Designed miniproteins, single chains. Designs and how they scored, part 74

Each design is a single chain, and the fold is of that chain. pLDDT is the mean over its residues in the fold that is shown.

## One batch from the design tools (miniprotein)

Design m2710
Fold by ESMFold2-Fast:
Structure m2710 (fold): chain A 98 residues (1-98)
Amino acid sequence: MSVERAEELVRKAEELLREGERTGDEELYRRAVELALEALEEARKAVEEGRVDEALRLAGRAAGVGERAAELLGDEELREEIRRRFREITRLAERVKR
């Protein structure tokens, strides 16, 4: 939907990941993954609306946070899903630029 929403979700996910690493709280890692996935969906919509470069930057940050949190959870399926969503966004961005 908007770059601003993706950025807010990424910031919240990054904070939850940092707090989880401080406390060892798995619930914070799960919330970080959920927010990262939502940020990826908002970034995908932003790419479709033509905000390509900003959306790709935010998608990269969201994927980084999400993959790290999923790795700390030992959840390979979530890690793969995050990677897949990021690849889809990068492919979409190339098509929108053309």
Scores: mean pLDDT 85

Design m2711
Fold by ESMFold2-Fast:
Structure m2711 (fold): chain A 89 residues (1-89)
Amino acid sequence: SVEEKLKRLSEAVDRLVQATDPEEVRRAGEEFLKLVKELSKMKLTREQSITLLANVLRVLGAALDAEDPEIREILFQTAKEAAKILNES
């Protein structure tokens, strides 16, 4: 269901923004991107689409606030890839 995937997406973003090492960020980012790809192929309501976009913006915000350069780069690339997926949908 869309609601289940949106909940999992929010949980993946929480893990991604809380991750303290680059490998944790990469794993959380992969899960996040898989969910974005799945959601991009589904019929979403306006509210569900706003929730999806809000989660992508949370990842971008985390990238801008990240102190570690390696984590910042992974977060930025993850947000860029999510935007690319949504633009191709």
Scores: mean pLDDT 86

Design m2712
Fold by ESMFold2-Fast:
Structure m2712 (fold): chain A 88 residues (1-88)
Amino acid sequence: MLSEEEKLELLRKSARRLIRILAALGLVDLEEEMEKLENMNIEELEELIKEYSRRIAEAEAKVLAAAKSVAEIQAYERELARRVEELR
């Protein structure tokens, strides 16, 4: 089994990975969020990882919904253009 120190380092590594994803999505400041990790205990890191995972899932759902809406608009525009040509 991992020591408590090894578990803490693993949790910090996981949190840093999630912070980078959130920063890439424009949801957090990378430096500010990374600094928060230095003073966190295991319980605080576990809760933070849960919160970041939730926020990433919500952001991914919004991006997927937006991508679907764009695809639906593009399909509608192509169908409309086709029908206009058929009416000529």
Scores: mean pLDDT 77

Design m2713
Fold by ESMFold2-Fast:
Structure m2713 (fold): chain A 115 residues (1-115)
Amino acid sequence: MRENLKLIEVYTADGIKTKIGVTEEIYELVKNKDKESLIEKIVELAREQGEPEELIEKLEEILKEATPEEIAYAIHMLRAGYSAADVILGLLRIKGASLEELQAKLKELEAIRNK
């Protein structure tokens, strides 16, 4: 069956307010503030895409401090072909991380990727 997409409003890493299309299931989880189920879905998606377990663990840690809307945006980014590292950096930028903090995190994530 073809599910109707629902729109949610999110801030991108560039600070731009936009609307993203999500499945009805993801929309209900966001409205119910069910962060645990949202995190489980993105972790499963990242594993299916072949992301390293260490990188998935870093993603999960950052998502525990994210809003339900930010987790839904992260799911959208992974489905759009961004890596888990790109999603982590995007979430940190949404939280107002400095350029120096983003550069340090990128170096950490690159070290994981090159193992």
Scores: mean pLDDT 79

Design m2714
Fold by ESMFold2-Fast:
Structure m2714 (fold): chain A 65 residues (1-65)
Amino acid sequence: SDAAIKSLEAGLASDSLAAAKAGAYEALRVTTNPEAKEYLRKALAADTLEEAKEYLRKALDSEKA
């Protein structure tokens, strides 16, 4: 989904955990990819910006595959 990809890219461009999680939440609402959904749930559970961004990258890779 183009909307999911845009939300993921916005989250990855963020410099705060809250903004990264906002991007993950919006991507989770619009994605239909089950693998991306699992990574997005992990991004939302992340305790650090680095951890959240690792899962956002994996979700983005799943959407582009």
Scores: mean pLDDT 85

Design m2715
Fold by ESMFold2-Fast:
Structure m2715 (fold): chain A 88 residues (1-88)
Amino acid sequence: SEEEEKKKAEEKAEQLKKDAEGAKKEGLEFSKKDPKYIELYEKSFKGAAEGARKQAEKNPKAKDIYLETAEYIEKKREEMVKEAEELK
């Protein structure tokens, strides 16, 4: 059961990290047309990170996996905002 919970958390973490990388790429491309897209994508990243933290609370045996995932999402958000500023 603990191993199954961790395995499911790792699979979900991989998907969330992949989603975050895709969202960063899309946010940067759309920001070239309208800077307001960065605000929309930043809110999406914050929601995804909060979702990962809530999963950590619900799955205490996989807490570290979900918390690391939330930190990864936040890091990709920060990278997106920084790179968008560099495109000005």
Scores: mean pLDDT 86

Design m2716
Fold by ESMFold2-Fast:
Order: sequence, then structure tokens, then C-alpha cells
Structure m2716 (fold): chain A 70 residues (1-70)
Amino acid sequence: SKLRQELLEKIGEILRLIGEMIDLERELKRAEEEGDEERAKELEKKLKEIEERIKELKEEMRKLEEEIKK
């Protein structure tokens, strides 16, 4: 099913974004420990962008799941 394939692709994208988020959270912790406030703000912004993208993908997945369950 094309809808199931699209769902799996979105799951894969979310997993990649979670990996990026983990790396950025590690970098943020290091920046905070080093007192690099400007770097910390930059990393917080990137984390927010990833969180927004994951939210968007979860909404798209919900719509696909509704179509699959018809």
C-alpha cells in the first residue's frame, strides 16, 4: 500500500530527526557547561526547529493512519 509506504517513510524521517536532536542536546549541554551563551541560544533554536518538524510529521502520520484505517 502506498499509504503504508508513506507512513514508514515519515517514521524513518522522525527517527533521523530524533538522532539529530540527541546530538544537538549533547552539544547544548557542552555549550552550557563551557558558559557559551551564544552557542547555547543557537543550539536551542535548532532544537526548536527539529521539534516543530517532528510535530508536523506526527500530524501527517495521524492523517495517513486515518486513511489506512478506512
Scores: mean pLDDT 85

Design m2717
Fold by ESMFold2-Fast:
Structure m2717 (fold): chain A 77 residues (1-77)
Amino acid sequence: SKEQKAARYLASAAIAFIGGDEKTAVELLRKAVEYAKDNPELLKEIAEFARKMAEQSTDPEVREELRKIAEEAEKLA
């Protein structure tokens, strides 16, 4: 299902971020939002994760993209 794909992309984004591949984590989170559009609860989880990762990142471009992802997910929820 789209929900299962979104959850898998969110989990993969978390793994990529922990592994230091922050740019891959951003791309995976964008995919998570795309598949989670019909699930407000999952969109809220994605937004919360994106905001938390933005606080932990030292890369200004990654921080800005994560903030934008959080805002998009919050609007769709």
Scores: mean pLDDT 86

Design m2718
Fold by ESMFold2-Fast:
Structure m2718 (fold): chain A 70 residues (1-70)
Amino acid sequence: MLAEAREYAARVKAALEAAGHPEEGRKVEEGIIEAAEAYAKGDFEKAREIEEKTLREHEEALKAAIALAS
């Protein structure tokens, strides 16, 4: 559900902010929500493209957030 995707996106954003990447946190949150909206519309190819682009563009920030969460 979109509500669950928004909750997940908010948690990822908070983790990125804690890792010192607040602007990337906002962009990753937007990417997660956009991908979830595409899935809800049945556009699975677009959802996958958004997910892959979001991961590639923010890979280092996401790694920092994961390391902080460990």
Scores: mean pLDDT 79

Design m2719
Fold by ESMFold2-Fast:
Structure m2719 (fold): chain A 76 residues (1-76)
Amino acid sequence: MKITRETTLLAAELFLAVVKALGDKNIKVRIYDEEGNLVYESESFADAVAALDALAPDPTRDDGTRVKLEIEYEEP
């Protein structure tokens, strides 16, 4: 399965936190900036969160910054 969402930076961080809480899923994450440029790709949640943090002046705030988050799972 491939999930793509254009959302705020805060919502993307919360979504990644929920996915991490699911445990041992094999997931590929891609992050695109507001212009649609690929800024990060990894199978590491920690690295993906760090990349999101680098895109926002304050990642704990919803400052209106938009990102495109793409997550690819293996579906049954």
Scores: mean pLDDT 62

Design m2720
Fold by ESMFold2-Fast:
Structure m2720 (fold): chain A 60 residues (1-60)
Amino acid sequence: SKEEKLLEEGLKLLEENKDLPVDERREIINKFLEEVKKELPDKVAKKINEELLEHFEKLL
């Protein structure tokens, strides 16, 4: 599904960029979160973005 693809893409983005400075990683993920909001219904986008932000915080 589109939501599964976006979640996997976001998780891959976080892993590929884990060695970058926190400020740069935050900018990258924030841009992706905005893209998710454009591609999915609001409730679904919120769920996916919360999952991605939780993973981002765990990588800090």
Scores: mean pLDDT 82

Design m2721
Fold by ESMFold2-Fast:
Structure m2721 (fold): chain A 60 residues (1-60)
Amino acid sequence: SAARQAALAALREEVLALVREGRYGEALALIEAAVDAGVITPEEAIAIQREMEAEREALA
């Protein structure tokens, strides 16, 4: 659904913003909370974590 896609995009944006600030633990906690709340699936969480790792490596 469009609402679900928008929610996923907003979560991805917030996670990457936290990573750019060096707040990796908070980024991971946000992903975990979203899975627990049913906002995203575990598969979507894995995809966001891969994006997070790529962003972190780019900043190193």
Scores: mean pLDDT 82

Design m2722
Fold by ESMFold2-Fast:
Structure m2722 (fold): chain A 77 residues (1-77)
Amino acid sequence: IQEALDKLIEAAKAAVDAGNYRAAHYAGMAIHSLLEGNLEEALRFAKMAAQAAEDAGNTKGSKYAREAQKLIEEELK
């Protein structure tokens, strides 16, 4: 899922730029899981990245992580 990967990379960059290393960690784990073909794990970590960004007020990171979450959910159907 190339589009979901691109969104997760943007979420990770936004998290690092904001100093939100928890959100960056979860976005990185989602990228790793997606590259391994583990869509369920990728979805779990994308949700965690989005929540960590939301908790920190990082609107840009949250938006990209939620977009990735939606794309992964569509692939699981």
Scores: mean pLDDT 83

Design m2723
Fold by ESMFold2-Fast:
Structure m2723 (fold): chain A 60 residues (1-60)
Amino acid sequence: SMPKQEVIDATLYLAMGAIYERAGDLEEAKEYYEKAAEEFSKVPEEQEVAEELRERAKEL
């Protein structure tokens, strides 16, 4: 079966967050981690991942 659109979107946002964090653009990294967490939070199986990303965003 195809992955859910929310998982695809979340994965792309997560990748952008990681790129910005590595570049030292912490404000942009935080925004993308929050977007990734929001998309994962729409998927019942991904609630733990969503919470971990929200906590990571808070620490930036």
Scores: mean pLDDT 85

Design m2724
Fold by ESMFold2-Fast:
Structure m2724 (fold): chain A 65 residues (1-65)
Amino acid sequence: AEELGARLRELEEEAKKLSDTEIKAQVMQLLAQARGALVRGDLRKAEEYIRKAEELLEQARKLEE
């Protein structure tokens, strides 16, 4: 739980640096869902949303090349 919370914060900071406002909004929405899951103690759902956010961030970075 604590590890997932730290990872979530790191991803939120990375998402804020994105130039594409649409991708940024999608990533931030997934991270908000992950935070909600953590508050409920749903660690599986939190991990799933974090993974999806990471995938979108990777795609955004490829577009910034």
Scores: mean pLDDT 78

Design m2725
Fold by ESMFold2-Fast:
Structure m2725 (fold): chain A 77 residues (1-77)
Amino acid sequence: IGEIVQEIGRAGGAAKRAGVLREVMPHISEAIEAILKGDLEKAIEHLRRLARTAEEHGAEEARKHAEKALRLAEKEK
């Protein structure tokens, strides 16, 4: 869980540097909320949206961190 949140934070930092933080923030906040509620299925959905939005806006580093968070969440179940 802590590593998932850390990678989401790294995705947010990378998105800020790429100038697309506004576009990804809803997906970041929803993913963190789902994790705190223990809803891994919902967290995975929001992490997929985070990775897709980062990719659509050309934020390559944000996408990589989002995908790492997604893989970690999927491994949790």
Scores: mean pLDDT 84

Design m2726
Fold by ESMFold2-Fast:
Structure m2726 (fold): chain A 95 residues (1-95)
Amino acid sequence: SLLDQLEQVIEEGEEKLKKAKSDKETLDITYDMLSQIHDLLTDQNAPQDFQNGVNDVSYLFFGKVVWDPNANIRELSEETLERLRELLEQERQRL
């Protein structure tokens, strides 16, 4: 299912983040994960509410990265993972 594919992308992203050695690697991994999620949601015509939820998570992450030079990139990435997992759980409960 779409949700199982999204869960796999998040799990792979989480494993890569555990191995990341720099803020740049952490940013690149988080960006790639969010990009893959966006592509899956659009390609499979996911419900607009779900797409909007994921977009909000992405905007929050990149907004903090751009506008807060003291942002802890690791903590932001972990917060992003938690928010994505919450959205997946909510969508599973809706179905």
Scores: mean pLDDT 86

Design m2727
Fold by ESMFold2-Fast:
Order: sequence, then structure tokens, then C-alpha cells
Structure m2727 (fold): chain A 115 residues (1-115)
Amino acid sequence: SLVESGGGTVAAGGSVTLTASISSDSPVARVSWWAQRPGEPLRFVASISADGSEVRFADEVAGRAEISWDPASKTATLKLTNLRPEDTAVYYAVALTEDPPRLVFGEGVPLTVVA
């Protein structure tokens, strides 16, 4: 299972920290964050491999996003700074496990950024 926390209503220019706690007997290979606005498809935000060697950010958040993974607690954290109204979306964490490979989805964390 995957439990997300964080989000809520934040002022433009502020920061938010989203966390995902993953409960799995299988090792985690990768965690990614995705955002969805009403009526739009899911858009990629950030990802990190379990060994930390591969970190990727979407251009829209580059320079104002940080992603981390703690293998001991199986917790992924996404921090967004200098928030813009366009960051308003529901954010989903997705974990890829290994042995066997499975995708585990969060239920979504709403974030509203007000100007």
C-alpha cells in the first residue's frame, strides 16, 4: 500500500512538502510524482530511483523541486518551492516495486495555490 500526506491550500510564492509512505514486502525500485488538473491527463513532476542515482524533474518544476527517498523507512518526499497558481492539482505518488514488478498508486493529495 501507499499512503500520501501533505497538500492543502498554500499561498503563491510559498512551499509545500508531500510525502508518500510505502508498505511492501517487495523492494522499491523507483518512486515518481504525477499531477492532474480537473479534465486534464496526468503530467509527470519528478522521479527518483531507489539507489538515488537517477533523479528527474519536469521542466515546469526544474529549479524549484526537491525529491528524496529514504530506503529504511520507505518514504518518498517531494518539496515544491516558489509555488505558482498553475501548480494547483491533485498529486499522485507512484512506486514501482521489484520481485515482482508492480505499480503501487497513492489515492492523490490535493494542492491549491492561491495568488
Scores: mean pLDDT 85

Design m2728
Fold by ESMFold2-Fast:
Structure m2728 (fold): chain A 77 residues (1-77)
Amino acid sequence: SMEELKKEILRLIGEILRLIGELIDLEKEIEKLKKELEKNPSEELKKKIEELEKEKKKLEEERKKLLEELKELDKKL
């Protein structure tokens, strides 16, 4: 039904918003660590930044999939 479709859309929007929040926090941490790396070069710090960049890419891919699901549901409205 249209009501069930709207509930699913709202659920996906909630998940997307949560994921956007996590991405914003992660991006801020990466920027902070990059500034520290410029001041105090460290192989450990560089590796930590690389790990966070990989996590960011995973979250961006998850966000992309959820946005594609949302677009498909929107087409049914």
Scores: mean pLDDT 86

Design m2729
Fold by ESMFold2-Fast:
Structure m2729 (fold): chain A 102 residues (1-102)
Amino acid sequence: MENDKKALLLAEASVAGRIYWEALFEGDEETRDRYMERINELLKEAKKLGVEDEAALAFYTMMSPEYIVEKYKASPETVKKIKELQAEGDAEIARLRARAAA
């Protein structure tokens, strides 16, 4: 696994990006700032793996996790972890939307 580590990190950057953009759209400054700090830490790890530019792209474009899985030939175990990250991200976005609607 080095490709599995890259796929997981890029998927985490993509999920962080989706939450960041939702928080920015809803005016949730605390969540926005938290995920901006999160991407800065992910970029440090991405640099060690040689995928810093791709991690930044994943965050800003909300890169498809399916694309990441295919590109890096992610193992079934890593695909499961990526799906868990997506589910956690979807739950956080749902919470942000519910608070904005209230």
Scores: mean pLDDT 85

Design m2730
Fold by ESMFold2-Fast:
Structure m2730 (fold): chain A 71 residues (1-71)
Amino acid sequence: RRELELQAHLLAYQAVSEWASKKIKEGERVSSEEIEKLLEEVLKAVEEALKKDPNISLEEARKIIEEVLEK
């Protein structure tokens, strides 16, 4: 459980970092506030999913992260 939670948080941080890097490379302006808000949303979604199903897989956590980023 704790290992899955930590791994999910690391995946969230990595995904948001990659998203911001892509935007910057494309010449888009990304504010620190947008990055922080997106990271908070991703982490919140993962934490709520873990509360509802503590047996959630890393693959399901990844899907949740991707869904938040594609909105």
Scores: mean pLDDT 75

Design m2731
Fold by ESMFold2-Fast:
Structure m2731 (fold): chain A 89 residues (1-89)
Amino acid sequence: KEELIKEADRYGIKGMALLLTGEVQLALAREGLVPPEEIDGAVRDFKAAVEYFEKAAKLYKEAGHPDYEQVEKWLERARKGLEEAEAAR
């Protein structure tokens, strides 16, 4: 149980870092502050964030830890960001 929670925490932290990076990349590209090619970076970061949050949510559920609900919200946010970034390509 403890090992599953620690592994889930590591995936959650990685997912959050990528989610925030993707959001910044997309926002800066939309404002014309970075080249439009940075949207490809946002797509990659959001895809990676989705994968990490899916792993974190699965591990939290296996551990019976309520943090899976918070991670599912981050997963939804990452999926929305991915959809917006792909549409902006």
Scores: mean pLDDT 85

Design m2732
Fold by ESMFold2-Fast:
Structure m2732 (fold): chain A 68 residues (1-68)
Amino acid sequence: KKEAAIKALGDAMREAGKLDITALSPEERQRLGELLGKAVRSLEAGNYDEAIKYAEEARKLAQELRDR
C-alpha cells in the first residue's frame, strides 16, 4: 500500500515533469501544485489511499494539460 502510493506519486511527478510549466496559467499551475501537495501530505501522514487518489488526479490533470 505504501509502495503503491509512492509509485502513484512518482508517476504523477513524471507526467508533471513533461509539462512546460511556464506555458501554464497561474490557475492551472496552482491546481496541479495543490493536488501534488495533497498527495505528498497524505503520504507523509500515512493516508496511503488518499495519497494514491490525489496523485492519480494530479497525473490525469498533467496529461490533460499536455494534450491541450
Scores: mean pLDDT 81

Design m2733
Fold by ESMFold2-Fast:
Structure m2733 (fold): chain A 56 residues (1-56)
Amino acid sequence: MLSKEEKEKEVKRLVDEALAQGLTPFEAIRLAAERLGISLDEAMEIYTKYKIEEKK
């Protein structure tokens, strides 16, 4: 099982790669969830927190 830090890092990386390939944010988050074996809700929560914190 991935640590919390590794999950956050991998969600960010996979979402960024998917967005670069032309996927929507929703599809990118879904792809990250599938690749990491976590729920879509968990991936959405990680990504949402990341985007809020990035604004600071």
Scores: mean pLDDT 76

Design m2734
Fold by ESMFold2-Fast:
Structure m2734 (fold): chain A 78 residues (1-78)
Amino acid sequence: RVMLALYEAGGEPLSAAEIARRTGLSPATVTRTLRRLAAEGVVEVEVRDGVRLYRLATPRTVEEAEALRRAIEAAERA
């Protein structure tokens, strides 16, 4: 659901609190999931005025696009 919320945002960066609000998950669960996805390179992290914002990475190659698609599918099953 976290990946789906980011996908539905259409590239708009979202805070962990906003993702928690959209998904109904706890902020702790969202933050843990986002850290894992950022480590995997499928989510980009931006810090603005001390606030961490997250968005889906923009793939530039077919391989990157396939990896992102698989990550979204896996996250939806969890």
Scores: mean pLDDT 72

Design m2735
Fold by ESMFold2-Fast:
Parts: C-alpha cells; structure tokens; sequence
Structure m2735 (fold): chain A 55 residues (1-55)
C-alpha cells in the first residue's frame, strides 16, 4: 500500500504544477515522514507544496 500512497501523492504534486521528478522525490519523502499513514501524509502535503514552490 506504500506504493499506492506514493503514486497518489506524486499525482497530487504534479496537479499542483510540480515536475514529475520533483513530485516523485517529494512523494517518497512524505511517505517516509508519515510512516505510510495516508492521513498524516495528507496533513504534510500543503507544507511540502509551499516549500517546493518557494525553491
């Protein structure tokens, strides 16, 4: 299920305008930080998007 969560997060990050490589790396980090918990991952997502858009 981690692979499914990672794929879903990468798709959401790409929808936010991030390129595929950046979205994939960010999705891996969110999964790691959340311990595979989908609710925790969704809580982390807005801050990660804001940080990457500032870079």
Amino acid sequence: SEAALRAHLAALLRAEGLDEATAERAAVQIVKESGGDAARAMELLPAVVARLRAE
Scores: mean pLDDT 81

Design m2736
Fold by ESMFold2-Fast:
Structure m2736 (fold): chain A 95 residues (1-95)
Amino acid sequence: MEEVLREAEAVLLTLHGKALVEQGKYEKAVEAFKKALALDPNNALAYVVLAEALVGLGKAEEAIKYAKKAIELAPDNKEIVERAKKVIEKAKKLA
């Protein structure tokens, strides 16, 4: 299915973005995560890792926005909710 192929590409872009974060390349990581979300806009994990990368760039307001979106999409996923809450806490300290 075409949607399955787009989801697979979104997963690869998310993994690429995570590798870029590990290298401290936050701007490129944000680009990769945004491309992943363009392919799979309901991927709560992609929103949380995007928000984490935005904290690395000092973009507090954007980080909070995407972290809240991750919680909205997956409120029952404890890992996503906990990671998103940590992003919001860190972003508030940047403001």
Scores: mean pLDDT 84

Design m2737
Fold by ESMFold2-Fast:
Structure m2737 (fold): chain A 56 residues (1-56)
Amino acid sequence: VEELLKQIKEYEEKTIRAAIAGDEEALRRAQAKLEEALRKLYEVDPSALDRPFVPN
């Protein structure tokens, strides 16, 4: 989980940086990796993605 969170943060940062630079190719690649990491996190802890939006 912690390793996946680190990867998510890293790809999120790359996505932001690519967007600011206007590098659409880097942006698409970073977004694809970010989504892949998010899917892996959801498989390990399905509730991890719901917690910020479901205060229950």
Scores: mean pLDDT 70

Design m2738
Fold by ESMFold2-Fast:
Structure m2738 (fold): chain A 98 residues (1-98)
Amino acid sequence: EKKVLEEVIKRFPYFSPAYLELGRLYLKEGDYDKAIEYFEKAIRINPNNADAHLLLGEAYYKKGEYDKAIEYFRKALQIDPSNERAKKLLEEAEKKKA
């Protein structure tokens, strides 16, 4: 629930996982701009979180911003080269640009 995560963020403003989960909820609801905002905050706190870069790329992909999606999927793979979801989404985003 977003309300619980907003409470966690208010109490623990540098707890990166709470921003990630709140971003995921906005992504699921189709609010891509808020999802991007929260994933960017998560990355600011923990820049080596591969999942945060992957999810930020997914939000840009959903907005049709394929160049930015590709950029963030590549960053996720730089951090975690074995991430199969990032590989699949990168391929899908590259096909959208062809």
Scores: mean pLDDT 87

Design m2741
Fold by ESMFold2-Fast:
Structure m2741 (fold): chain A 102 residues (1-102)
Amino acid sequence: LEALRAEILRLIARAVELVVAAAGRADEALATQLYQLAAELGDLGARIAAARTREELLAEVDRAIEVIRRAIALLEPVDPAAAAELRELLARLEELREQLRA
């Protein structure tokens, strides 16, 4: 469980970095939305670190996946390169989520 948690936390931290970097290139309205999603991912990272059970960890990972999907949707029309990097990260996170179910 701890190895899966560590890899998930690394991916969440990378997602925050990608979203913040994209926010720095975005207009003010989009940047505000992206910074809010980055903050939500940071909070979810803390909850993932604190999760006591596999079920709690899975629930927080599912929430993180949803936040990343929202960031991808916002970035797709304006920053397709950032959206593509987040999609690659999302695919890895979804694979780890399936390992948590096993």
Scores: mean pLDDT 88

Design m2742
Fold by ESMFold2-Fast:
Structure m2742 (fold): chain A 79 residues (1-79)
Amino acid sequence: MEEAERLAEKAEEALEEGNYEEAARYALKALQLDPLNERAREILLEAVYRVAERELGPEAAEEARRALEAYLAEWAARA
């Protein structure tokens, strides 16, 4: 729990700095340790949306966000 919270905190800091790739990395690591960490989940979804929007546009970004959200929900249900 403590390590997952620490990683979620680093993910939030990266998100605030606009470093979406780093935010996604820390959030994913936090979720690997604690699949039920809502803060890390929200940061990961936002970071992935921002990266996909920048690279592929908003329609593709929304599709990627929904796919990841569904995946994370299934993963959390199995934890």
Scores: mean pLDDT 81

Design m2743
Fold by ESMFold2-Fast:
Formats: sequence, structure tokens, C-alpha cells
Structure m2743 (fold): chain A 60 residues (1-60)
Amino acid sequence: MIVKELTFKSIESAIAAALAAIGLDPNAKIKLEGTTLTATLPDTEAGREALKAMEAIASE
């Protein structure tokens, strides 16, 4: 299980990251508080792809 907390530059980026994660892995558990997103993802290929997508958006 992967638990990751990411802080984004805007709430729009945080929402985009949450949507990307859910789109890649419907089992992703997302908690969004302002610009901070806490994701709990399965340690599967889908979960890893979801994490990569979120990290890419956070690094913009």
C-alpha cells in the first residue's frame, strides 16, 4: 500500500491530480484539503501509474 501526501500550487492542480488518480485507479482513496492531497493507493501497476500522474501534476 502506498500512502503519499502532495502539496500543489493551486486547488485546480490538486483537483486535476485527484481526478487523474481516480481515472487510473478507481480504488484510489483520496483526501483533498485545500491544495494538499493525501492518497492511499494499492501497490499495483494501476496504483503506481496513479501516483506518477499525481507527482507529475504536483511538479508543474
Scores: mean pLDDT 80

Design m2744
Fold by ESMFold2-Fast:
Structure m2744 (fold): chain A 99 residues (1-99)
Amino acid sequence: SIEEKIEEITEKITELLNELVEKLGLDSEKALELVDELMAKAVDILDEKGIDNSLPDEERQIYRAIAFLKELLEEAKKIGDEELVKKVEELIEELEKLK
């Protein structure tokens, strides 16, 4: 189901985010600040592209997940983690197929 797929996507994003947090050596407070910053950047990008609340909730969640992952990808590139970069790119490609 779509609901099960969204749950699976959320779990995969959480796993990649936890890997980045561990590699950056962030505590829980700084990890939450990073999540908030990446989400704010993702929302700004979606607004700039004209993606609005008229989309079905499931489709909107996919667009938001992709935008968030693209910001996560930039952070992975900054730390030079080629394996994490590949994992994030692969998940982005998987989600792009759901559009």
Scores: mean pLDDT 79

Design m2745
Fold by ESMFold2-Fast:
Structure m2745 (fold): chain A 60 residues (1-60)
Amino acid sequence: MDKEIARALAEMYAALGDLFAQRGEKETAISYYEKALQLAEEAGDVETAEWIRKRLEELK
């Protein structure tokens, strides 16, 4: 996958995770954050991956 596309998808899934977390749908939020983390790691975007891990820690 193109790293730029993977990063954009990671940001999109992270935003969906935030949306569902705000709604109190914890399981759904975790699912989207996990997808975002996988894509951020694939893109080599360490900063985005670290940010997503902190969000997951907050929810767990």
Scores: mean pLDDT 81

